# Ledger of designs, part 33: designed miniproteins, single chains, continued (4)

Each design is a single chain, and the fold is of that chain. pLDDT is the mean over its residues in the fold that is shown.

## One batch from the design tools (miniprotein)

Design m13196
Fold by ESMFold2-Fast:
Structure m13196 (fold): chain A 58 residues (1-58)
Amino acid sequence: SKEAIEKAEAIIEEKGYRVTKKEVIDELVSLGYSREEAEQAYIEAATKIGRKEAKAAK
């Protein structure tokens, strides 16, 4: 969901480059999201952050 993706993005940005996929998924699951939804949210959030970094490199 959009909310799960936004939460995953916030976790990645707050914890920085050392955050692992497992840490993001585990935190989303602790917030009440399913593991499958948390995994999809992580993939989407990581892709979105990568696109933002590519745009910032102009």
Scores: mean pLDDT 74

Design m13197
Fold by ESMFold2-Fast:
Structure m13197 (fold): chain A 80 residues (1-80)
Amino acid sequence: SLEEEIKKLEEEIEKILKEIEELAKESGDPKAIELAETARLLYEKAKEVVKKEKDKKEALKILKDTLEQLKEILEEVKKL
């Protein structure tokens, strides 16, 4: 179901956010910390939009787009 897909995406996003935040914390690099803060803010904004979204397909699209952005941030943090 679309509801199960949304839950799975939210779980994947939370996992990536945790990985970004832990890597930034372990590195102590100011740029990594800034990227982790950006990642958190992106997801918080996405959650607000998704909460107001009546179309579950559009909510899925927003979460998928957010996940892809977070994957890019994770790769940047890994390079630091």
Scores: mean pLDDT 86

Design m13198
Fold by ESMFold2-Fast:
Structure m13198 (fold): chain A 78 residues (1-78)
Amino acid sequence: SFGQLLPDTPEQRELRNRDAAEGLEQAARDARASGFPEEVPRLLELAAEAARRGDVATAEEHARRAVELKREYQDRLA
């Protein structure tokens, strides 16, 4: 379609995916620096790669799992 007012255009999605990838890469570095299990930064890195290539669903799935794992790990140490 040629709709200029669509909320999910290819160009807009590319920019959002780039922002998401940057945030996920930063979260992965933070998790690794903080000593979380390897699976946490690994999932965040996989999410960042998926986001970067426009696979939003896969990126969100990996990011969500990483955040849940991080939370569970912190809860167990508290």
Scores: mean pLDDT 78

Design m13199
Fold by ESMFold2-Fast:
Structure m13199 (fold): chain A 103 residues (1-103)
Amino acid sequence: SELQELLERAIEVLERFLEIAEKLGDADAVALARNALRVLEAARATQTKEALRNAIDALRAVLARLKELAKKEKDPEVKEEIEKLIEELEELIRRLEEVVAAL
């Protein structure tokens, strides 16, 4: 299922975000990542339109935080990793919105 594949990729992006948040010592970003992972796992289990909309909202909140972190990050390697996650997450959100609109 395309939906299942997109949700699995979103969870992988969130796990990478969690690793970065933990490495940076950003407790708020860690909490955001853990909450988003919980919401995405619920969306995978239920696949209801409401759960999928909640998942998209959670991913958008993570995207906003990643953009803030990218602006503050001074290490060019870490900044590049964050910017790659931003691009991946923007594509995943767009594709998930298209799938949800077709439900």
Scores: mean pLDDT 89

Design m13200
Fold by ESMFold2-Fast:
Structure m13200 (fold): chain A 70 residues (1-70)
Amino acid sequence: MVESLLKLAEQYEQQGKLRAASAVYTAAGRELFDQGKYEEALKLYQKALELDPDNEEAKKLLEEVQEKLK
């Protein structure tokens, strides 16, 4: 469930585990993408990259969701 993933990501952010938080935001974004919620998925991938700019998975998924929004 997206809500559970978002809560987990917030907990990792509070603990300073930014790479772990980034990975969880990426997973939440993927669930939204699979539901066709591309605008919401875009926001979560952007958040993931703010926390970990080297997150290759989030970079790739951000590119995919941008193509869906064209």
Scores: mean pLDDT 86

Design m13201
Fold by ESMFold2-Fast:
Structure m13201 (fold): chain A 62 residues (1-62)
Amino acid sequence: GPMVAVATEDVAGDGGTILTLKKGDVVEVLEEIDDRVWVARLLSDPSRVGLVHRDKLEIISG
């Protein structure tokens, strides 16, 4: 199934590459680039896709 995670803190996006998140935002993990950086999609707005650091996320299902 899809890997779903929750933002554990607010994350400020930078220039559109880094996904902007608020604490409690739910994302779908699309790709694991490495052990620290993932590509994620915001579930409340699936048009928003970007890079997010693994340490800012808590996996809730997958």
Scores: mean pLDDT 81

Design m13202
Fold by ESMFold2-Fast:
Structure m13202 (fold): chain A 56 residues (1-56)
Amino acid sequence: MIDDRAKASQAVAEALRAGVTDVEELKKLASKYVEEEEAERIATVAVRALSARPEP
């Protein structure tokens, strides 16, 4: 079970909703739950998804 990754993803999503868009800040939040490599991956994917809007 990978609940730590789920918690990291949730924390990043909550930070994005609060207006935090800096990848490094999101990575720092995620690293509380997962290793730095996974935290960077989660933060990068979340920011990339936000910028790739289907229809603005």
Scores: mean pLDDT 75

Design m13203
Fold by ESMFold2-Fast:
Structure m13203 (fold): chain A 83 residues (1-83)
Amino acid sequence: MGEEGLLADLKAGGERAYDFVEEALKNNQTLTDSQVVAVMLEAAMAEAGGDLETAYRTYEGLYKLHPDDESIKKRLERLKEKL
């Protein structure tokens, strides 16, 4: 069914966002505002697909890159309560 395929795609999106954030952390690279928004969207879609662990790790990595961003911190804390 199409919805089962969509859930798999949502999880794959979160996994790609996680890999992207991990690579940025390894290379000590600053993300652009548009890249931050894109990663946050993919993490939110992974959460919607039920992959809370991938979403959490993605936001955790993003927060390490942008520790002054309160919106990322709040999202991370909310997800931590669901784990």
Scores: mean pLDDT 74

Design m13204
Fold by ESMFold2-Fast:
Structure m13204 (fold): chain A 76 residues (1-76)
Amino acid sequence: KEKEIEELEKKKEEYEKKSEELKKEYEKAKKEVDEKEKKEGKADPKDVSRMVALGILSVGYTADAIIYERKKERLE
């Protein structure tokens, strides 16, 4: 059980790191969308789509990290 707990903690940390990286990319994409909308009065659909995809991926990795944390807690 101890080794399983350690592996779950490692997985949680990996997914949290990926989530933060994707969140940073999402924030950058959002700024690009906002700047283009401000300049042209309309956001680029491709930029909006990329921003949404990055946001969904970030949330997904956050959810996976929570699942691994809960699995670890159930073993304790």
Scores: mean pLDDT 79

Design m13205
Fold by ESMFold2-Fast:
Structure m13205 (fold): chain A 80 residues (1-80)
Amino acid sequence: MEIDSEELKREIEEVLLEAGVPEDVARKVADTAARLALEGESVEFIETMVLVAMLAAGLPREVAEEAARRVKEIVEKYKA
């Protein structure tokens, strides 16, 4: 369970970094998204929380929306 959590967190962090999210923000967002996914939160809720967190960190809306979409895709595959 915890090993799967760390792997999911790593994949989310990598995708956020590729989307241009700063390392500190990417790490925090990846940790939160992975925990929410493991707690059974909906994909839509996780996508919204990721988007809000990135906007709050001062990222451009276009970057935040693209990154949130990619995180949603990873979480959907994990929950399938």
Scores: mean pLDDT 80

Design m13206
Fold by ESMFold2-Fast:
Structure m13206 (fold): chain A 64 residues (1-64)
Amino acid sequence: SRERAVELGREAERLAARGTDPRLRQQALDYLKQAAKYLQQGDDERALRYAERALELGRLAGRS
């Protein structure tokens, strides 16, 4: 859903900001940019997928 994509995107951004791996952090931010693009286009399903991937990458960046 749109609300879920926004929620996961915010969490991914917080985790990426705390990340110590610059490559994983940048990848998380790139996926967040794609999620935002799809939200603007009304493609909530793709936005959710990109937000979920951004969250995974943000978590990985924070574990380095």
Scores: mean pLDDT 83

Design m13207
Fold by ESMFold2-Fast:
Structure m13207 (fold): chain A 68 residues (1-68)
Amino acid sequence: KEEAQKLLDKGIAALDAGDYETAVKYFEEALKIDPKNTDALFGLSQAYRLLGDEEKAAEYEKKRKEVK
């Protein structure tokens, strides 16, 4: 979980830098470690929305809501 948090922090930093593709990669790696990580699911939803991939953004938002 600590490893997932480290990847999540890198994803957030990439979003802040405007590197949305790099943010997706870090959030995907965090999700591989912790599949129920709502912050990673939210980050993927936001990153895909900023990339213009509305279908993937909606998919990850739905997964986030299904967690709790």
Scores: mean pLDDT 81

Design m13208
Fold by ESMFold2-Fast:
Structure m13208 (fold): chain A 80 residues (1-80)
Amino acid sequence: MEELEKKAEEVLKKAEEILKKAKELGDEEIVKKAEEIKKEVEETLRRFERREITPEEALKKLEEALKRTEELEKELEEKE
């Protein structure tokens, strides 16, 4: 549980940084993608709390979300 929450916080923090940077650059597409990732993380945590998914499934979804945030970060760096 604690490891899952820590990973979720990491993804949310990274997505928030990307969101802030994308707004500064006026990149509406990346803003929307970052907001989508935040919603996916929140939904994953909600499903886990409701016992609709296993801890293993929740971790895999959060790891996928983290990789997506890393791709968006790279896209933003290429636009600077």
Scores: mean pLDDT 80

Design m13209
Fold by ESMFold2-Fast:
Structure m13209 (fold): chain A 56 residues (1-56)
Amino acid sequence: MELEEELRRTEEEAKRAIEEARSIGPELEEQARRTGDGALRMLEEKLRAAMEAAER
């Protein structure tokens, strides 16, 4: 599924953003974690809804 590829890329981007934010400061690290969690949550919900809707 396309959503699985997107979820994988989002995880990689989130990890990278958190590492970069860590070098700048803890406030940015927290923001990066929040953004990553939100994006993963949305993709998981979309994937679940799509799987339920696709089941005949």
Scores: mean pLDDT 70

Design m13210
Fold by ESMFold2-Fast:
Structure m13210 (fold): chain A 57 residues (1-57)
Amino acid sequence: SKELENIEKAIEEYKDNRTVLLAALHELEEMLKREKDPEKIKKLEELRQTVLELLSK
């Protein structure tokens, strides 16, 4: 989806920007609450883990 592609691009371009990463984390969590497709849920969870790893640094 375009929404997911925009989030992925933001994470990639702004890896060191805590504000952008926190906003991406919030959007991913909201998408996870709405998503029912197991394949998309897996992709969202993988991106969420990536953001959490970046935020832990």
Scores: mean pLDDT 82

Design m13211
Fold by ESMFold2-Fast:
Structure m13211 (fold): chain A 80 residues (1-80)
Amino acid sequence: SKLEKVKKLVEELAEKVSEIDPKLAEKLKELSKKEFESPLELVQATLELISEGYGKLSDEDAAKLAELTKEFRAKVREIL
């Protein structure tokens, strides 16, 4: 059930990211629908995808994405 909880967090993150980068949000939503062997693998894949997204963003949008990423990491720690 931890994997299901992390999938919901990735979906929530995708919704919030859609205001910054709709294409990144779609990729995150797709990622939440894939099967992973562990919740940690999904978390790592999510963070890697976000990291790749920064290079295309304005400083303002990059700062917003960083805040959303910190919130996501905090919620993941509560589950794992």
Scores: mean pLDDT 85

Design m13212
Fold by ESMFold2-Fast:
Structure m13212 (fold): chain A 74 residues (1-74)
Amino acid sequence: APLPTEEQQRLVRLTRRYIEKAEELIKAGKSFEEVTAELQKEVDREMAKASSPEEKARIRAVGQAALDLVKQEL
């Protein structure tokens, strides 16, 4: 079954934010390594905000997916 609407919207927003941040960092002349490191910090920050272990796992999965997308673009 798909995630509840609220959780789906939050995961979609998180993914979009990471992609937008990656694009901004690339535009600013950051290296692949610097972009990846900054996105990893964002994943860590969002996981720290999670209210449950299940939520933390979902945030981590979305963060890794966003990192993989950035790697494909670079």
Scores: mean pLDDT 74

Design m13213
Fold by ESMFold2-Fast:
Structure m13213 (fold): chain A 86 residues (1-86)
Amino acid sequence: MTLVLIFKNVTEEQKEELRKLAERYRERGITVEIKEEGDTVTITLKNVSVPMAIGEILRAIGLELDGAEVKIEIKGDTVTITITLP
């Protein structure tokens, strides 16, 4: 299974927290790719055996969710979660 996390309207401090999140997943043996494009950060997690709940992922990175827009798409074995921060 592949999990794709797309964060939009990300601040510089939030980018650092997302980089720390990617490192934590790598330490657990998960294949992680991170891509930064302007104020958008995409984190791709490959070979995850159990999908993580969106709330657990967002809590792990410490992002404030008030006013955030969240979209979830499932296509085959790929889950894409798009989070637009306020």
Scores: mean pLDDT 72

Design m13214
Fold by ESMFold2-Fast:
Structure m13214 (fold): chain A 72 residues (1-72)
Amino acid sequence: SMKELAEKAKKYLEELFKDNTESDIKVEVQEGKVIISGKVPSEGRLKAINAALKEISKKFPGVEFINKVEVE
């Protein structure tokens, strides 16, 4: 189901973000959607998140990704 796929996508993103930073970004699954949230100090950091979302979106094309990460 989409919920199960979203949970796999969440785990994948968590592992990707552990490679750069820990704690800055939170990934959750809500009703088959992947919610990314957190605060980052720069646009460069946000760019990395967007790149990761683009890659994972290709692996799970039916899963919705909602980016709520704030720059500040």
Scores: mean pLDDT 74

Design m13215
Fold by ESMFold2-Fast:
Structure m13215 (fold): chain A 116 residues (1-116)
Amino acid sequence: MKEVQLKAAETLADRGVENADVKLTDEEIERVLQGTAEAARVAGLDPEKAVELTKKILEENGRRAATIFIYKTEKGELKAVAADSPENKEKAIEMFKEAIDKGLPYAAVLGGPLPP
């Protein structure tokens, strides 16, 4: 199960990196933030904080498409990381792997004009 979750995360991260040169419109950003809130609720994460972290990531990366991983630490702190470059993908997978290994709540969001 953990290996399957990690492989799924790597596939989603690859999609984020592949589309990271695409700039998102304000409407697309809003849809990503709505999707983040819904995914966070389902995962048992704080939706408001998840949206805040996702918005910050998109602002910092120049509003480019990304795969965003959000997880709760053992102490209840919410963290988010983006796969929007090969280097950031490696960091995102490393952090997300810890969440999988420890059985912590997590969500993954595809941010952008990606195919369904």
Scores: mean pLDDT 78

Design m13216
Fold by ESMFold2-Fast:
Structure m13216 (fold): chain A 79 residues (1-79)
Amino acid sequence: IDEKEVLVALGDMYVSLGKKFEKQGKYKEAAEYYEKAGELYEKAGDLEKAKEAYKKAAEAYKKAGEEKKAEEALKKAEE
């Protein structure tokens, strides 16, 4: 089993969970799942997917009123 492929698959699962919670209006939970996906994509070396996941986390945190967490996620997306 390829470790990178497993990390990407887990990241994809967390993105799917984030989208599900976002559709339910649970923006804080959605943001947390997007952030976990970003961390997994980073570990896999998929920097483009990591950046996109962190950007989604920042947008969801902003919708949840979590301004500080949104700023932290945006910083990770820009790196």
Scores: mean pLDDT 85

Design m13217
Fold by ESMFold2-Fast:
Structure m13217 (fold): chain A 95 residues (1-95)
Amino acid sequence: MSEKLRELAILTTAIAVRLVGDAVDAELQGKPELAERFRQLAHDLIREVNKLVEAGKVDEALKFAKEAGDALTIPDPEQRVAELEKLIEKAREIL
């Protein structure tokens, strides 16, 4: 259990940092709406992971974080943000 929580914390933090980086890139490209979506995703990711952990659903939280990590490999930023938003919605349905 503690090993899974450590893996989850590291993975969630890495994904959130990457999403903040994507928001900065979007701003530099003159896409402020896309930048705001990436910032909101970083916040939503942390919140939904914490909710699942608080509910004792650590395996579900880890699966969600891994799926979010996979979505970061999508090269188109608009498609990447849309897929991440869908994953957030799916995570909300677990509780």
Scores: mean pLDDT 88

Design m13218
Fold by ESMFold2-Fast:
Structure m13218 (fold): chain A 82 residues (1-82)
Amino acid sequence: SLTSEIKRLQDRAEELRRQAQSLQNLADALKLMADESTDPVSRDMLLQNAEKLDEKAKQKLDEAAQLEAQAQELEHQKNLLQ
């Protein structure tokens, strides 16, 4: 049904947003550790790892946005049929 498909898309999008938040929190922690580091090499490594986590988070947020857009379109179609 449209209702079950909408729910599936919403649940998947929410899971992706939770995963993105976890990655962003880890990236933020690495940035804080970099700020406290007195060694330039360690600082650079931490910032590079934080950037990779931010990129992964962005990919998950982009996927979540696509699924949310699909769910909104299906909800619109469902409302037109009711």
Scores: mean pLDDT 90

Design m13219
Fold by ESMFold2-Fast:
Structure m13219 (fold): chain A 79 residues (1-79)
Amino acid sequence: MKEKLKKQADELIEQGKKYEKQGDYKKAADLYTQAGVLYAKAGDNEKAMKVGTEASRLLLQNGDTKSAAQYGQKVNDAL
């Protein structure tokens, strides 16, 4: 069911973008991290790493270095 996992991940990214536009960067990063884990489980390692990098960058740009490290690790652990 890799297709179902990718569709769920795509939906989470869409939701994350909405929160990012609203300035809720932590919620956006949470959603991007969940999407990255789902992409990794689906075998789409390229998208998983891209989304994990976006989540980490978003947190780092807002000074949340600890959460950025934790979120990046969650995606890597799912690979």
Scores: mean pLDDT 78

Design m13220
Fold by ESMFold2-Fast:
Structure m13220 (fold): chain A 52 residues (1-52)
Amino acid sequence: SSSEQERQQAISFTAEAIRLVGEIFDAELAGDQEAKQRYEQRLQELLAQMKS
């Protein structure tokens, strides 16, 4: 892939990670442990994809 494609992927990753962190925070404030665990799992999956 071109360096521009890698840069765009990094930007997309960062935006999605920020969104997921916000969802985790909202779930924690709401006391929704199940939602928090789901968003944490999604964040971990996203982080794993970036290591590839």
Scores: mean pLDDT 81

Design m13221
Fold by ESMFold2-Fast:
Structure m13221 (fold): chain A 88 residues (1-88)
Amino acid sequence: EEARRLLEEARRLLDKAHQAFDAGNYEESAKLAREAFRKAQEAGDVALRDLKEGRISPEEARRILHESTVLATAAGLVYAAAEWEKSR
């Protein structure tokens, strides 16, 4: 499933962003967090398209949209924190 694959990619990128942040590599953390955010948003867009085209159930679309929102929010927060640390 396309949306599920994108969520898995977003999760892996977010995990790497956290690892880079913890290592003090804020430049890499910001880059990875931006990628995670984009993948999470793309997953949500794909889920809405697939719902409209009848490829997934409303229940599955709701789950993907919820996960997409959580991941995008987390990635945005890591990005903001990394940019803040870079400016210190």
Scores: mean pLDDT 88

Design m13222
Fold by ESMFold2-Fast:
Structure m13222 (fold): chain A 76 residues (1-76)
Amino acid sequence: LLELVEEAVKAIEAGDISSAQEYIQKAYEAAKDNPLAQEAVKKLGAAISAKEAGDEKKMAEYLEEARRLAEEAAAA
């Protein structure tokens, strides 16, 4: 999960929404039984929405939240 979230973050930051969506889908499938992982995936989706709206600060906040949640999910 953490690796997939990190790859999605890199893709979103690079503006590669197609690759970001692929990594998010894989992360979603990996997160089925983990609420923290599911929340990380939601934050990645919110980051894409923020990027499309031109809100770079909100995008960065959501990406940081997604990383934190993915790290917590991996540690549990």
Scores: mean pLDDT 80

Design m13223
Fold by ESMFold2-Fast:
Structure m13223 (fold): chain A 60 residues (1-60)
Amino acid sequence: SNLEKAEELIKKLEEDIKKNGVEKAIEKYKDEINEVLQKLSLDEAQELSEKIVEVINENS
């Protein structure tokens, strides 16, 4: 499902941020993030965006 892909993406992003830093991780996953966001409902896209911001803030 699109939600499962979003959750997998958050996990991959968080793991890459911890290994390579925020800037490199975002650059690596930005296209995949945009693709997933386009496939989610408005509410789900907002939730995913909030989780991405939270992961970035926790590792900045």
Scores: mean pLDDT 82

Design m13224
Fold by ESMFold2-Fast:
Structure m13224 (fold): chain A 85 residues (1-85)
Amino acid sequence: SMREEIRELLRRARELLRRAREALKRGDYEKALELLIEAALLLNEAQDLAVRNGDEESLREVERLSEELGRLLREVYEGIKEKEE
């Protein structure tokens, strides 16, 4: 079902964000950025499907994970900047 597809996309996005946090803790900014880009693509797909399906619960989860992704992306950029200074 579309709801199961959305749930799987959100599960995969959460795993990518977890791995991105681990990469960021190691100072592996390139790997963290790669994982965040992959997570963003999955969240965009999940958002599109959730809108089509009227799944308000999944839309709230997409918003929450997108906010976390944005925060992690900012941490990656700041870490790269500090390394160059």
Scores: mean pLDDT 88

Design m13225
Fold by ESMFold2-Fast:
Structure m13225 (fold): chain A 67 residues (1-67)
Amino acid sequence: SELEEARRRAEERIARDPTDADAWAYLAVVLRLLGRDAEAEEYLARAEELDPDSPQVASARATVVEP
């Protein structure tokens, strides 16, 4: 599936560079779309710790923490 491929690509980016905040943020969005809400919030928090000023991290936050 498209979401499973996106998850794999995000995990590959993180495996190459675990400090890539944008990769963690992207993985969080994909996990939210897969219905894995708790993991999405954990990985978003990780992305925010790594780079709180990233526009990609801010965009992911809007997607993951919807009411």
Scores: mean pLDDT 83

Design m13226
Fold by ESMFold2-Fast:
Structure m13226 (fold): chain A 67 residues (1-67)
Amino acid sequence: MDELAKKAGELIKEAEKLLKEGKYEEARQLVDEALRIGEELKRMGDVTTAEVIIKEAEELLKKLEEK
């Protein structure tokens, strides 16, 4: 579980960097991967960690949609 949460956090940070660089398609792919991990954590019963990851990924997704 912790390793999945850490990976999702790294994906979110990389996506934010890519978004800042204008690489929207690559950023979107990383956000989608982080959302997938968040849903897996939620399914496994780690709801609190999953909610944090999903929220951060959704905030980045919103920024991608507003461009």
Scores: mean pLDDT 80

Design m13227
Fold by ESMFold2-Fast:
Structure m13227 (fold): chain A 59 residues (1-59)
Amino acid sequence: MEEAKEYFFKSVEATMEAIKAAVDAMFSEGKEKEEALKKLDEYAAKANEYDAKAEALFA
């Protein structure tokens, strides 16, 4: 179904953003590192949410 594919793709996009944030955190310090870690958590949660929605559409 198109909806499931769309949510899965959004999950992949969010995962890529989480990876970018993780890399930024590794090469940052102080406040900048804290902001990067916050983005990592937010995108990781979003990726899990989209993945769950995609799976629900197949169930």
Scores: mean pLDDT 80

Design m13228
Fold by ESMFold2-Fast:
Structure m13228 (fold): chain A 71 residues (1-71)
Amino acid sequence: MKEELWKEAERALNAMKVYLLTPEIVREVAPGLSEEEIERITKEAIDLAFQGKSVEEVLEYARKKAEELAK
């Protein structure tokens, strides 16, 4: 039970980090993107974090998406 609680806490912290860091990374990579586009990428990133993806994997996904949309 305690280990399961720590895993859930880790997922929640990862989702929070993704929520806070994704807009920053997207704006750094593609400063010309609209707030709506940044919000959409952030939403996708949060969904991936809740699915158990690592923060690093999710932030790389967001970076690539921002680069694709900046073209």
Scores: mean pLDDT 80

Design m13229
Fold by ESMFold2-Fast:
Parts: C-alpha cells; structure tokens; sequence
Structure m13229 (fold): chain A 94 residues (1-94)
C-alpha cells in the first residue's frame, strides 16, 4: 500500500483520477505479489516523477518493470497486473 506521503503526492499530480487510482492499485497488487514494499515505494516515486515531467513513456516503462516482477513472484496475479498496465497505457496514450 502507498505511504500517506506518496498518496498525497499522487493526489496533487496533474493527471486524471483514473490514472492515480490505477497507480495505487498497481502498487497494492505488486506488494500482494511479494514485491518488497521499499522497492514498490521507489518504483512508484519514479512513476510520480516521470508523470510530473510529462514523460509518459518513462512512467509506462517503470510500471512495466514493476508488473514483470510481480508476475515473476506471483503468476496467479498475472492477469490482474496485465489488466492494470493495459488500462494505464490506454489513458497515458490519449
């Protein structure tokens, strides 16, 4: 789960609430898959920084890295994390 500080930073981002929700859900699902909380926090911070700079390609690359690690650690959640990534890609490419 995102720290309170990361949740507040995410809320202040100039992106849609749908994108913010998808990032939060991706972080939660990655932690549930067994990704270390400190690594999830670091990756989410990198996504937030990329979005602040309007570097949507970098944000998606970091999200993809987190998704691949989650799938490696817990294959049963592969469909869930793939769905979240596809939704994020659709919103960031529009």
Amino acid sequence: MLSKEQQERLKSLPVSDDIKLLIAQLALTAEQSGVEPEEVEKKVEEIIDALKNKDYKKALEIARELVEKAKELNPSLSRTVDSLLEQLERLLKK
Scores: mean pLDDT 82

Design m13230
Fold by ESMFold2-Fast:
Structure m13230 (fold): chain A 75 residues (1-75)
Amino acid sequence: MADELAKRAVEYAKQGKFEQALMWAGAAVVTLVEEGKSVEEALQHVLDVIKKYDPNNKKAIEAAEQAAEAVRRNL
């Protein structure tokens, strides 16, 4: 599930829809944290999926990093 959410973040980032990319990346991070991962482990997992799916998508990477920071601030 989290991997599919991370892939959706990549798809929206490719379309220039950064706010949507941020929301889907955030959903992926939250899903992994709810499964027992730390925010840092969740971010690393999401980044690995993004880089495997689209290694040069800097906007998807930025979205994942910003989403993880927002999740960390709310914990």
Scores: mean pLDDT 84

Design m13231
Fold by ESMFold2-Fast:
Order: structure tokens, then sequence, then C-alpha cells
Structure m13231 (fold): chain A 60 residues (1-60)
């Protein structure tokens, strides 16, 4: 899941990247929260990105 999200992000498919990172986070991959936050910043959804970044820092 994480690799598919990274590939989608590299291609500029931010919506698909976010979907894969959300699935990876649901499966327990804490790193996926940080990647989802980065994608949300690229989409201009800064408030949602800030919330996920804070959650990733809390779990680290």
Amino acid sequence: MLEKGLEARKKGDLETALEHFRRAAAEGDVRALAYASAVLYEMGRDEEADRLAAEANRLA
C-alpha cells in the first residue's frame, strides 16, 4: 500500500496517493500518516494536513 501511494504521488495523482496512504495507515503503517499529510499540503488542504502531521508526531 505505501509503495502504491508513493508511485501515485510521483505521477501527480494526489487523490489516488491519498487513498493508498489512508489504507496503509488503517493497516497500522504510522509512516503513511506523514505521507498523507504531505499529500494534503500539496492539495492545499492545510488544516487536514496539520492534523495528520500532529497525529504522526504523537505516534512516533
Scores: mean pLDDT 78

Design m13232
Fold by ESMFold2-Fast:
Order: C-alpha cells, then structure tokens, then sequence
Structure m13232 (fold): chain A 60 residues (1-60)
C-alpha cells in the first residue's frame, strides 16, 4: 500500500542519514512524503517529512 511504502521509505531515509549518505536520505525522504500524500494521510506525510529531515540533520 502507499502507506506501507511511505513508512518503509522514511525508515530507509533515516538509516541513510545515520550512515552519512545525506543525498540518498533526502531522495528517499522526498519519496516517502509523496507516498504518504497518495495515501491521503497528511499527518503521516508530515511525520515522514520530519523523519527524513532528522536523518539529514545528523550530518554536517
């Protein structure tokens, strides 16, 4: 489902950020937001966006 894909992509984005791969984290985070919006859940989309930003923010 779109919701499951959004959650999976957000997790991958967060993990990529923790590994220092900020370009991948940003790309996956953007995709997670898109799938969250397709699921019709604005709250989930906002959570996915926050998670992706947190992953990237752990970098320099």
Amino acid sequence: SNREKAEELAKEAYEAGLKGDYEKAGELGRQAVEFGLKAGDEELAKKMEDMAVRGVALGP
Scores: mean pLDDT 70

